# Designed miniproteins, single chains, continued (2): the designs that were tried, part 12

Each design is a single chain, and the fold is of that chain. pLDDT is the mean over its residues in the fold that is shown.

## One batch from the design tools (miniprotein)

Design m4386
Fold by ESMFold2-Fast:
Structure m4386 (fold): chain A 55 residues (1-55)
Amino acid sequence: SPVEALRAELEARLAEVQAWLDKMVARGEITPAQRDRALADFQAWVDGELARAEA
């Protein structure tokens, strides 16, 4: 379904963003707290997009 395709795409993007942010922390470009905040914000957005698509 279109919703399942969207879910798969957003989950893949979330994993990519997490890997990228972890690399930035490892390089000292951002703090772990900044990474955690960015991931939480992105996850909240993903959850909202999926909730609207499933309504």
Scores: mean pLDDT 85

Design m4387
Fold by ESMFold2-Fast:
Structure m4387 (fold): chain A 68 residues (1-68)
Amino acid sequence: MKVTLADVVAVAKAAQEIAKERGVSPIEVLKRVAEGDKELIEELAERTGLSPEEAKEAAKLALKLGGV
């Protein structure tokens, strides 16, 4: 797994924008991506330039780093 901190930051920022557009929390977006929501994984990948696999792993790491 070769996800960088910059990838995690980009995914977190994209998740905030998606959350604002959809009226949900950024944590909910990251959680759904980590759980395998294909639509949200593809949307994050497109916004960040990452592969779907990299976007999913970056979302998992963002959840751990932004942990409550």
Scores: mean pLDDT 80

Design m4388
Fold by ESMFold2-Fast:
Structure m4388 (fold): chain A 62 residues (1-62)
Amino acid sequence: SSEEERLRKSREIAAEIGRELRELAQPLDDAYRANAADPEAARAAMRAALEEVARRYREEKE
């Protein structure tokens, strides 16, 4: 029972971290979906989205 409780809490924490990571990755997913028919356009859009996320992260850290 204590092992089940530990596993459940571990899964809950992992799920929360997963949600936070998905929220951070959302701009990249949006860029891909908007350009799914064109791999080159998708790659360029995803790179631009990643650059924007990185820029915001640096600003928040400062």
Scores: mean pLDDT 78

Design m4389
Fold by ESMFold2-Fast:
Structure m4389 (fold): chain A 57 residues (1-57)
Amino acid sequence: SDEVLELGELIKEIKEQYYKEHGRLPNDKELQEMLEKKLGRKVDLERLEREGVRVVV
């Protein structure tokens, strides 16, 4: 629960930062790469979405 909440906040921050730098939202691949770089581990975006973290709009 707490990890899912923290990941959701991190995803939001990555999307906002990317939008400021590029003028568009990251795609799933770009988001996954940035999230993995920040966490230092592999992530399963499909699993995160099942756990209530919205990674796409």
Scores: mean pLDDT 71

Design m4390
Fold by ESMFold2-Fast:
Structure m4390 (fold): chain A 85 residues (1-85)
Amino acid sequence: SLKEQAIELAKKAVEGDFEEFEEKAEELYKLLLSTKSLEERKAVVEAVKKLLDELAKKDPSLEENAKLAKAALLSALDLLEEAES
């Protein structure tokens, strides 16, 4: 599913080095752009947010990358809400 693919991409971005973070973040943004509905995109973003919070809790060394990824997702959600308005 798109949700499972997004979760895997977010995990690889956060657990990888800076180059992998950029590459996987770009793939995740493309995946979000491929969603067919606002509801599907919101569901994917919510699942990734929960995964990022869980990764930060499980491994404190990932907290900074998880915060950066979460901020990027919130920015993408804001763009989605503006498009709906």
Scores: mean pLDDT 75

Design m4391
Fold by ESMFold2-Fast:
Formats: C-alpha cells, sequence, structure tokens
Structure m4391 (fold): chain A 67 residues (1-67)
C-alpha cells in the first residue's frame, strides 16, 4: 500500500524528493503526477496547491500532497 504524506505548498518537487528519497540516485526515482512523468526540468518548481505527486523506487511508493 503506498504511503501518503503532506508537505507545505511552498515545497518544491526536489525538496520532496530529498525528504523521502534522499538516499536514492535521482535516476532510480520514478516521478509522476496523474500517471504522467514529470521531467527533471520541473524539479526546482513548486507545484500548484493540492497537487499530488507519486515517487516510486522498486517496491517503495510514496504519494505526496502539496497543501
Amino acid sequence: MPKKYEVPETTSIKEAVDKFFGEYPLEEIKITSNGLPIPHSLLDTIPAKGTEITFTVGDKEVIVKFV
């Protein structure tokens, strides 16, 4: 079952990655929103309030909501 977490809406996608997957190389982390891949060029951006982003590495899945 994927774990769901909330972060402040001022958090960038990269800050969320570092918080939950800081030990993994970026190349091993699958980053998606609504099933669509997020390009690395958007990692330094702050998602719109209420956005949910899914991070996956192997069997580890985390859903982060920006609130």
Scores: mean pLDDT 79

Design m4392
Fold by ESMFold2-Fast:
Structure m4392 (fold): chain A 102 residues (1-102)
Amino acid sequence: DPELKKKLEILEERLDKLGVSPEIKKLLLELFKYKLLKDYDGLFELIENSPKALRLLLVMWALALDMPVEEEFAKFTDEEISIMARALLEGLSVAEMEALLK
């Protein structure tokens, strides 16, 4: 789909200009692709195959984008959600977030 490809290229260029890390950029591009295609099976596969910190970030972003991840979000504890919210505010790396969730 040329229109989908163009939208993803614009998003990628913007994320690069904002200095978003390559790992986070890849996850955001995949998330937007699944949203635009309504490919929720692909979204669930991405969530399942991601480390715990990235899974929680993906699920939180997917909820913000009105994607059907309520059951996946319910699998996280209030403590895990609180840890991730604090880590995002402090600008911690993915590796530091993963260590906090162990």
Scores: mean pLDDT 77

Design m4393
Fold by ESMFold2-Fast:
Structure m4393 (fold): chain A 72 residues (1-72)
Amino acid sequence: SVEEIARAALEAVEKEGGGKEEAARGARDTSQGRYRGPAGTIAGSAAHELAKLTGLSLAEAGRALAEAIERL
């Protein structure tokens, strides 16, 4: 689910010293074609996986992932 992917992405970002804001920003940046630092790389990978599983565009998946992370 989107929530499970959001939790996994947040946990991975936290291992790199980031938090919820960095994870959500990384997901939003990915929806706009930007990749920055470990949080951006982790969130980008999660957004691509979500897009593949759901059939959403990368922009839609990145936005949905960011919203799910913010709700955790």
Scores: mean pLDDT 78

Design m4394
Fold by ESMFold2-Fast:
Structure m4394 (fold): chain A 89 residues (1-89)
Amino acid sequence: MVLGEAAPFGDPELAAKANELLKKGVGARVRLLDGYEVAIEAPTREEALEAALRLLNGRGALAELPDGKVVAVVAETREAARAAADALE
């Protein structure tokens, strides 16, 4: 089962929770272009990333930052989301 919480971009409580899940290898921190962040928990990191993609309803892309942090971006099209994600990597 996958559980997620959402908050406005820069929320310190969401950031703390996302970092704890990431350290355990069972979460993903998802940053949306519309000013929201989501912390997702799943049995594995891979399942958390798949849940993030489903949450984006096919209009999203994932980017892995140099520090190992994963962010998701949403745009009007999948191609635009991928271009934005590539700019973050």
Scores: mean pLDDT 61

Design m4395
Fold by ESMFold2-Fast:
Structure m4395 (fold): chain A 93 residues (1-93)
Amino acid sequence: SVERSAELIRRLFETEDPEEREELAEEMLRLGVPREVVEALLREAERALELGPELPAEERLLRLAAAEAGIPREEIDKMSKEEIEEVLRKKVE
């Protein structure tokens, strides 16, 4: 189910618990999501958490988006939420 897969992906990025991430990954595999895709999503979720483990999930996702846009982690760590949003807006224009 596309709806179920989307919900599992959302929960994967919201959770800070490694055990819950493993359970969500197993459920994605049971739904027929390819192992390579699940492994990529796990790496992205861990990367988002590492960019700001103490931050809310929304802020971690913004930092992940900035990293994927080619901004170095050291620069992201010095940026505020507002500065990250501004840089991402300019890249869409």
Scores: mean pLDDT 72

Design m4396
Fold by ESMFold2-Fast:
Structure m4396 (fold): chain A 110 residues (1-110)
Amino acid sequence: SGVEIAKKALEYVREAGRLVEEGIRDPEKLKELLRKAYELVRKALSYARSLGTPLAREAARLLEEAGELLKKGIESNVEEALELAKRAYELVRRAERLLRELYEQLKEES
């Protein structure tokens, strides 16, 4: 159902955000945590794309941009990775807000 898909997208995006935040606080683990966050962002993006609603499309756009920043961060030096991670975190948090709104809307319609 759309509700279950939105819930999974929300769960993946929330976990990705937590991992990015942890990486920002612990630079020694940054690259490993960004790799894990990147996989979760890709999963969330796939679920968001399957929903086809305007909120899901905007969340997907933000997740696609966040994924690109995370990928660049993985390949960069630690200083550049930290800056890219902070920018990706902001986009992930915005996508989380949109997916949470979508989940609540779909839950009320069910």
Scores: mean pLDDT 90

Design m4397
Fold by ESMFold2-Fast:
Structure m4397 (fold): chain A 67 residues (1-67)
Amino acid sequence: DEIGKKIREAADEVLRIVGGDIRKPLTDEQKERIAERLGLPLEDLKNAKTAADAIEIVIGKVVEEMK
């Protein structure tokens, strides 16, 4: 499905930026890079502590945009 494809692509990009460990804390630089690459407001990623948190935020945005 198109939504699932976009979610997977976004998750893969986040994992690439963080070096593959979803449990490690995100740096501010990594949050900025994720926001730029995925077209999200940086403010949405300010509360993400880990790559897993960032992926959850991205999933919510993809679902919202495709309604």
Scores: mean pLDDT 77

Design m4398
Fold by ESMFold2-Fast:
Structure m4398 (fold): chain A 93 residues (1-93)
Amino acid sequence: MEIRVRLDTASAEAGKEHTLRVTVEASDDGKVRVEVLQNGRLLASAEADVKKGETVTLELTFVADEPGLITVRVTLESENGKAEAEAVVEVRP
């Protein structure tokens, strides 16, 4: 089982609202969860149902109060098990 993740941006600005588009392609039918995390804190999350070989785009709006990195964690849960992928977004001062 495999997931491919694309982000519409590689950077955000600290203290400003950002809307991130996360595009996910799944190798299996299931449920995708996207979590936006900074320093162990959940800033935003979204879920969608996916079909094998199809692409779903989820929009997540958040404010990162600190410069550094945001982790975008994507989890696919299906009858065949679980898959995870991570991407990062740079938060600039």
Scores: mean pLDDT 83

Design m4399
Fold by ESMFold2-Fast:
Structure m4399 (fold): chain A 110 residues (1-110)
Amino acid sequence: AEKELEKDPNNAEAWRKLGEELFEKGEIDKALEYYKKAISIEETADGYRLLGEVLMQQGKLDEALEYFKKAVELAGEDDPSGLVSLAEVYARQGDLKKAQELLDKAREAQ
C-alpha cells in the first residue's frame, strides 16, 4: 500500500488499506485520517462504513451515525450491511424502536 501511494497518491484503495492496517494495530487516529483521505479521493459506501465503525468503537455515536447514513445513501437503503450498522448505533444510543425497524428492513432486503 505505501509503495502504491508513492507512485499514485490519489489511489483511494491504497489509503483505505493502510487505514485498515493501522486500525488493526490500534492506531485509531491515523486510521481515521487515512480513511478520510480515501473518501476525499473517492466517496464509497465501504469508506463511509469503515469511518463509522472506527467512530462507533471510540464511542462517538452521533458522528458514526452520520457516516453510516452516508454509506446507506451510496449503497442503497436495501443494503443489509449498512442497515445493520445503523441499527447498532441507534441501539447503543438507546433508540431500540428505530434499531428494530432497521433490522426488520435489513431482513426484508435478503
Scores: mean pLDDT 79

Design m4400
Fold by ESMFold2-Fast:
Structure m4400 (fold): chain A 87 residues (1-87)
Amino acid sequence: AEELIRELVAKGLLEESEVPDALEAVKKLGEDFKDVLEAALLEPEVAADPEKVEAVKKFHEELKAAHPNASGAEAAKALGKKILELS
């Protein structure tokens, strides 16, 4: 879980300041959050395309703005789905 969150920071998809909250979300949401992020963000086609990476970052920021009361689970699933759509 921690290693996946660190990988997201390394790829610029998550800010270091968000790591504690993301780690708690992963622990609370269990394997679904982890599996979605592993399947989508470790997808070579998405990870290799800077435009797709930027689209994911923009979607994440828009999701936070549009749904400020969304749970970490809801945000993680929406983000994972968007990444898979870009694959």
Scores: mean pLDDT 62

Design m4401
Fold by ESMFold2-Fast:
Structure m4401 (fold): chain A 67 residues (1-67)
Amino acid sequence: MSDEERKEAIRAFLEEKAKELGLTGPTALVQAWAKLSDEELKKLAEELGISVEELKKLAYEVLLSQP
């Protein structure tokens, strides 16, 4: 899996999490990210085959690369 594929997976995960939490608007993904538990971060990192530190790096790139 490429970093671009991982970023798209992270975006899809955050969009679904925002929907579950009823978050809307331009900060919805940032709010969803902030609400993730340590266990959810660990599980997502394991699913993507990376460390939690690499997950955070890719997630920040997803959140900061907004036009």
Scores: mean pLDDT 79

Design m4402
Fold by ESMFold2-Fast:
Structure m4402 (fold): chain A 100 residues (1-100)
Amino acid sequence: SEKVREFIIEAADLHLSPRLAEAIKEIVESPSEEIDFDALAEKYGVPKSLLVREYRILMTLALHEVEGLSLREIGERLGISPSTVSRLLKEGKKIYSTFL
């Protein structure tokens, strides 16, 4: 979704370090169906665990706030449990409250 992509790019630019923001932009602007987090973490010089965490938070927020998806639907889309989605959504709302 164009609106999901725009939401993530703007939020990343406002709240994340420049290298982490660029890594996330490459993910969401890529036509690739699979994300190589190891390669991206090395390319941008960021910890893989941090890149995965921030991407999941932003994608969860965008799917919930922009597309109105339920926790179950987001879990199915991202391949994670609804309880993990709930936790990511709560953390995202705290971190990105000024953007929402």
Scores: mean pLDDT 85

Design m4403
Fold by ESMFold2-Fast:
Structure m4403 (fold): chain A 88 residues (1-88)
Amino acid sequence: SPLEEAKRQIDALVEETEEELKKTDDEEKIREILNQALREAMAIVKEYGDDFLLTLVTVRLGELARKYIGMEGLSWMQVELAKLRAEG
């Protein structure tokens, strides 16, 4: 299923992103890693064209932003996601 392939790609991206996040405590670098992951995740969402995938990306990357930056990271991630949605 194309949807199952997209979910597998998002799961792999999130796992890879969290392993990179574990290697640093520098907030600027954490934001750069999360921004790159968000761009890559949105490319997957655009390729497969499913609103469920957008919800999955929002939840999974939002959880990482909250875990590694805190509440401010969640708010920042929501703003970055809104910018990318306006482009697509």
Scores: mean pLDDT 83

Design m4404
Fold by ESMFold2-Fast:
Structure m4404 (fold): chain A 100 residues (1-100)
Amino acid sequence: MSEEARKAGDAAVRALLTPEQVAELDRLMEEIRKKAKELGLTDEQIEHIVELVRSVAIGGFREGNLDEARRRAEKVFELYIKGEENPLDKVMEELAKERE
């Protein structure tokens, strides 16, 4: 992601979440970034997984709380590490099944 797109994304996140939820999201994203670095992922792969985590975590905060955001983030991270080509789609499918 370009720096401009990242700044625009950060502004959009702040508009959707409370300041406290934004701080929690930032910590969650840093935890995922650190774990990805420890696994030897490239900077491009790290930024990709962080954006996937952001997407599912925002949904988690909107539909639940920090625990739900963290659960969704951990699930998408695990699927990415396992080599799933569309980890976001897979997480959304599993969430739909849990609601049935």
Scores: mean pLDDT 74

Design m4405
Fold by ESMFold2-Fast:
Structure m4405 (fold): chain A 69 residues (1-69)
Amino acid sequence: GEKEAAEEGGRAGREGSEAALAGDLATAQRHVDRARAIAEELGPRSEGGGVALASAGEAQRYIDEARAA
């Protein structure tokens, strides 16, 4: 359901951040892509889609910082 998709989006974003902090940028990017896909499916202005998009953005920031280091 929609709540299950929102939970998956948030989890994917969190897993993306964890992978990026561990230096696994390829895995982190896959998780970010998953979270963004869920956000698009739910709608970025929906509650669940907004959460998924925000967590994807946070994970992408960690990826960018890790690449810059």
Scores: mean pLDDT 80

Design m4406
Fold by ESMFold2-Fast:
Structure m4406 (fold): chain A 82 residues (1-82)
Amino acid sequence: NEEIEKALEIIEKNKDLSVKEQLELLLEEGFERKVAAFAITIYLIKNGYSDEEIKKILTEELGLSEEEAEYIIKLAKEYLEL
């Protein structure tokens, strides 16, 4: 998916920023919040973050519910299996 790949490219070039700042940058670039959060989740999985660490980041930094965070982690893992 080219939209997700573009979001991941922006994240990788800005890995010195906090996750919240990366989200804000993606929103400024015109990505929808759901797409930005999904791309951030893929990036964190690829960089070896645990499910517990990702869930904490998604809930505390990005404002997702625990159920939303668990669902997006599941979808990101399924995306990476393709």
Scores: mean pLDDT 85

Design m4407
Fold by ESMFold2-Fast:
Structure m4407 (fold): chain A 82 residues (1-82)
Amino acid sequence: GLKEGLELLLEGLRLAKEGRLEEAVELLRRAAELMGVEIDLSGVRTLEEIREAAREILEKALPKLKSEDIPIVREIMLLLAE
């Protein structure tokens, strides 16, 4: 569900930061699917593109989020600010 998608988005950003870009893209794709977010990840290859895709997924998911999701969203936003 939504929380599982947020957890995958967070892990994807961590993997991207470690240079594991292909694995990061796959986790972002699954995160978007679980959160019901439509996004085209074909052609996403760089750390910068992964961060931009993750930001778009999070922004599109914002109207669906609950107060209980705030801690995970905060961790994702901190990784996006790095």
Scores: mean pLDDT 85

Design m4408
Fold by ESMFold2-Fast:
Structure m4408 (fold): chain A 91 residues (1-91)
Amino acid sequence: MNFVQQLLAKTKALIDQLVKEGGKATVKPAEELKKLIEEALLKSNNPVLNFGTALLMLAFLQQFEELKKRYSPKELVEALLETLKLLIKLA
C-alpha cells in the first residue's frame, strides 16, 4: 500500500475502535468522519486540504491514547469531524 492508503486504513481502524467503545450514538458521526477523511485525502484535488488532512490523521494516530483520556469516544469522533469540516471550509 502507498503511505496515504496505509494512513487511511490505520485511522479507520482507530475510529472503528471508538465506535466499539462509544456504542450506537458514535456510529453515525464515525461513518461521516471516515467518508470525509477519504474524500479530503484521496478524492480532493486541493493539495492544502490533502496535506492538512494527512497531518490531522498523523496527530490523531500519534496522540490516540492521550486523546482518549480527554474525550469520550463519541466526543473524540465529533471533535475530529468538526475539525475536518473547518479544514475543508478554510481550504
Scores: mean pLDDT 85

Design m4409
Fold by ESMFold2-Fast:
Structure m4409 (fold): chain A 92 residues (1-92)
Amino acid sequence: AELRSKEELEKELKAIDELLENTPDEYEKKVLEIMKILLKSAIAPEEEREKLLEEAQELFSKMLDELPKEKYEEAREKEEEVAKKVEELVKK
């Protein structure tokens, strides 16, 4: 990830919040929640950053543990779709 301004990170956070409210897919919601925590950690004070990163890692680990191997490919496609949706909203 490239170095981003606080303003750019806040725009991305807003886009993620909008997608979370409107996304019917449960897997996309989990990906968006992890992305939101990671984004918050980037703009959070040092004392909160470590805790947020631990929360993101725990959620990601649980998500992977719950996925059967046959769904890994579908999961990657969903992650890419979510990333594209965030980029589209940020560009609007």
Scores: mean pLDDT 73

Design m4410
Fold by ESMFold2-Fast:
Structure m4410 (fold): chain A 90 residues (1-90)
Amino acid sequence: EEGKIVKAGLDALDPETQAKVEKIIADSVKQVRDAAAKGDYKTMAEIARKGGDEVAKLFEDAGQTEAAKAVRTLFDNVAKTYETLAKIAA
């Protein structure tokens, strides 16, 4: 599935680009944790989509088109989960 495609794509990136992807993910996880502590599920969804788009662009620039599509799908699904939690919490 998408996660396996993303992992294979990440493993194929040069170390410099891989480090950029890892930094985007780490920064996004920190921002999501901060928003989660406040119950701000809408902001969590926005962070997930933004992070996914930034990672997908790095994959596209590296010629990893399938990994870029998989990343967008994966992060969109994460964002939809957060949007669902926002509805349940309301």
Scores: mean pLDDT 82

Design m4411
Fold by ESMFold2-Fast:
Structure m4411 (fold): chain A 66 residues (1-66)
Amino acid sequence: VEAARRALEAGDVEGATQVALRAYARGDYKSAAEAFALVAEHAAAQGDLELAARYRRASDQARAIA
């Protein structure tokens, strides 16, 4: 989660998304859900509501597994 937050602070949305995907791949669904939520919040803050909705769904799916 901290790595995703740091990537977003640097403007690296792709890097933050990769942090979430790596967490998911290793079975850390809680961290994956939190990282996807951070990406969604960043997208919403930038005005990209469609991207924000997509990553909120990814966060919800990961949270359901966790």
Scores: mean pLDDT 79

Design m4412
Fold by ESMFold2-Fast:
Structure m4412 (fold): chain A 97 residues (1-97)
Amino acid sequence: SLVERAWTVAATAAVLTGIGLLVDGKYFGKEVPSEEEIKELMRRILAAPPDEAGLREVIRLRELLLHGREPSEAEVDAEAAALLAAVREQLARPAPA
């Protein structure tokens, strides 16, 4: 489904962000979380179901990984809507020749 594809994209981006922070936080801003916090957030991302609630949770957890802050529900809603729209557009594109 569209939501499952959006969840896969969001979860993949979040996990790659966590791996990058664990390997070398120098590529991310000074608001890098601790190693234990990064591992806990990654566990929570992987535990999220591939549904609308899980998509919102993954978006929320990635924001915590990247910026060390909890996003508002309006920010999570906007990001989820944008990601779903982007996935819909990608699926509507003809396969490259």
Scores: mean pLDDT 75

Design m4413
Fold by ESMFold2-Fast:
Structure m4413 (fold): chain A 90 residues (1-90)
Amino acid sequence: NVDEALKHREEEVRRAKERLRSELGLETVDEILDFLAEAMGVSKEEVRERLLSDPYETMVLATAPPAEAGDFERQDVLLDAVLVLVAELK
């Protein structure tokens, strides 16, 4: 059901925005792009282009940190950033 899938995505994006705001103080698309760009070691423009051309691959790459990083909270906020940006940039 497309309507249920869209509703589910909207709720996930809303929750992701709230987590980014409450935990990192990120409120705007530009701030979230900066955060993801620093995490990936690329420019904001490159993050934008990657999310528009291949959002799935960008999500996988952004959320697959080294085992040494071992910070699940950081992985969760990186996933939240990708989810919000995919929704906002489409």
Scores: mean pLDDT 70

Design m4414
Fold by ESMFold2-Fast:
Structure m4414 (fold): chain A 84 residues (1-84)
Amino acid sequence: LDLSNPVFQMELSYWLMTRSPEPLLPLSEATDEDIAAAEAYIESRRGEEITIEQVEALTARSSRFKSVEEAKAALEEAGYRVVE
């Protein structure tokens, strides 16, 4: 896992948001099993439509992107379809 990849960080944030009702886990406390489950979930979700509002929320949670437009471009490069 490349934790320095901002797209992967956004995907992890999205996975954690959709994992309700579980609380957000710090990555430092994640087990290998948790990481494998997150990767499998992310892979199963690639190609899905993400709304611009969700991209805005992810951008606010991640300081890696300077703008929603940059985050949108990165997610589209990873295989997601961003819609309004």
Scores: mean pLDDT 63

Design m4415
Fold by ESMFold2-Fast:
Structure m4415 (fold): chain A 87 residues (1-87)
Amino acid sequence: MIPVRSLEFHLAFLEELLAIVEEALRNKASREELKERILELYKKYFPHLPEEVREALAEQMASQPLEELKAHLKKAIERLRELLAQA
């Protein structure tokens, strides 16, 4: 059984990531601006990861088509909320 605390942590991360992506789409933010905001989010949630790993993850995320990323994040959030409701 997946621990509720782990699901809540992942839900909070994905909700903040979705907010960053939605704001970037609204404001037509550059890839560089989006990458920096995602990097700060990884520092907040995953401070134990090496800096090089956080930078690579932020670059990978920021390089995705934003509308597709937004759609995937919304589906993941809905699924995690369903799992939390069943826990």
Scores: mean pLDDT 80

Design m4416
Fold by ESMFold2-Fast:
Structure m4416 (fold): chain A 67 residues (1-67)
Amino acid sequence: SSDQQAKIAELQRQLEKIKQGLAEKVREVERTESDPRRVQLFKDSAAGMLTMAEWVTKHTIDKIARS
C-alpha cells in the first residue's frame, strides 16, 4: 500500500542519514587523529554500527512489507 511504501521510504531515508553521519565522523577522525591504529579502530567501529543499522532497518522493512 502507499502507506507502507511511505513508511519504508522514511526508514531508508533515516538509514541514509546514519550512513552520512558516520562517514562525516570518519572523515573528521582521519583529519584530527594522528595515530593510524586509532583511526583504523574508529573506522572498524563505524562499519560495525552501520552493519547493525542496516540489519535493524532490513528487519523493520520486512515486517512492514508482510503486514
Scores: mean pLDDT 88

Design m4417
Fold by ESMFold2-Fast:
Structure m4417 (fold): chain A 100 residues (1-100)
Amino acid sequence: SEVEETERRIGQELLRRMTELADQAAAADPRARSGADALVETLQALIDRGSPVEEMVEAALAGARAIASVMSPDQGAAFLEAVTRAGEEALERARRAREE
């Protein structure tokens, strides 16, 4: 459906942003690498099975909290803030798409 196609595109944009943020986290703290890779794989799997944007945002936040837990407090807080903003943007785009 048109909504499904739009949500897939929103999910792909969220994946692109999360991949960038995850790579930045792993570059800042090598301990974040495993969690970063796992998060990107999880989001790709959610896109592949057509999961709602809300489920992808929940997975992104859960993964980001796990990644932040192994980073320094300052770096972890910055990473969580960036992920939260990306998630809020994705949810707003999904809401707008459903309103048409």
Scores: mean pLDDT 86

Design m4418
Fold by ESMFold2-Fast:
Structure m4418 (fold): chain A 58 residues (1-58)
Amino acid sequence: SAAEYAAGAERGARAAAESTSAATKRVWAHQALDAARLSGSPEAERAAAEALRHAKEA
């Protein structure tokens, strides 16, 4: 469901933030973005895209 995808995006973004490995941060951030897109929420997608941008710059 859209709610399950949104929850997945939040969990992925949190895992990215809490990870100490740059490679692991990027994997979780990408997972969060994919889940956010499947949720259909532009706000969730924007938040996940920002998390990925930060992961790439870390």
Scores: mean pLDDT 77

Design m4419
Fold by ESMFold2-Fast:
Structure m4419 (fold): chain A 96 residues (1-96)
Amino acid sequence: EKEAEELAEKLKSKDEKVREEAAKKLKELIEKDPSLVRYAAIPLLSSDDEETRTFAAKLLGEISKYLSEEQQKELLEFAKTHPDKKVSEALLEGLK
């Protein structure tokens, strides 16, 4: 939601410390509410910035254990139907 979106924005920062703090807070929020992954991780996978995309893929990998099978399937369906192949491929790789 709004807090998750603000933290996702900070993950685009060139400041490594800002990115690390934002990643920690996002993980805590997603642990409480895994549905927030749709607001935080998926939009970042659409970035053409390699660094931002890498953080999004890593975040998905680390939080995948907090996602239900149903939520994981929803993310896979989203990846398969996404119009941008790069987003689809990055999400599928992050979930493996």
Scores: mean pLDDT 67

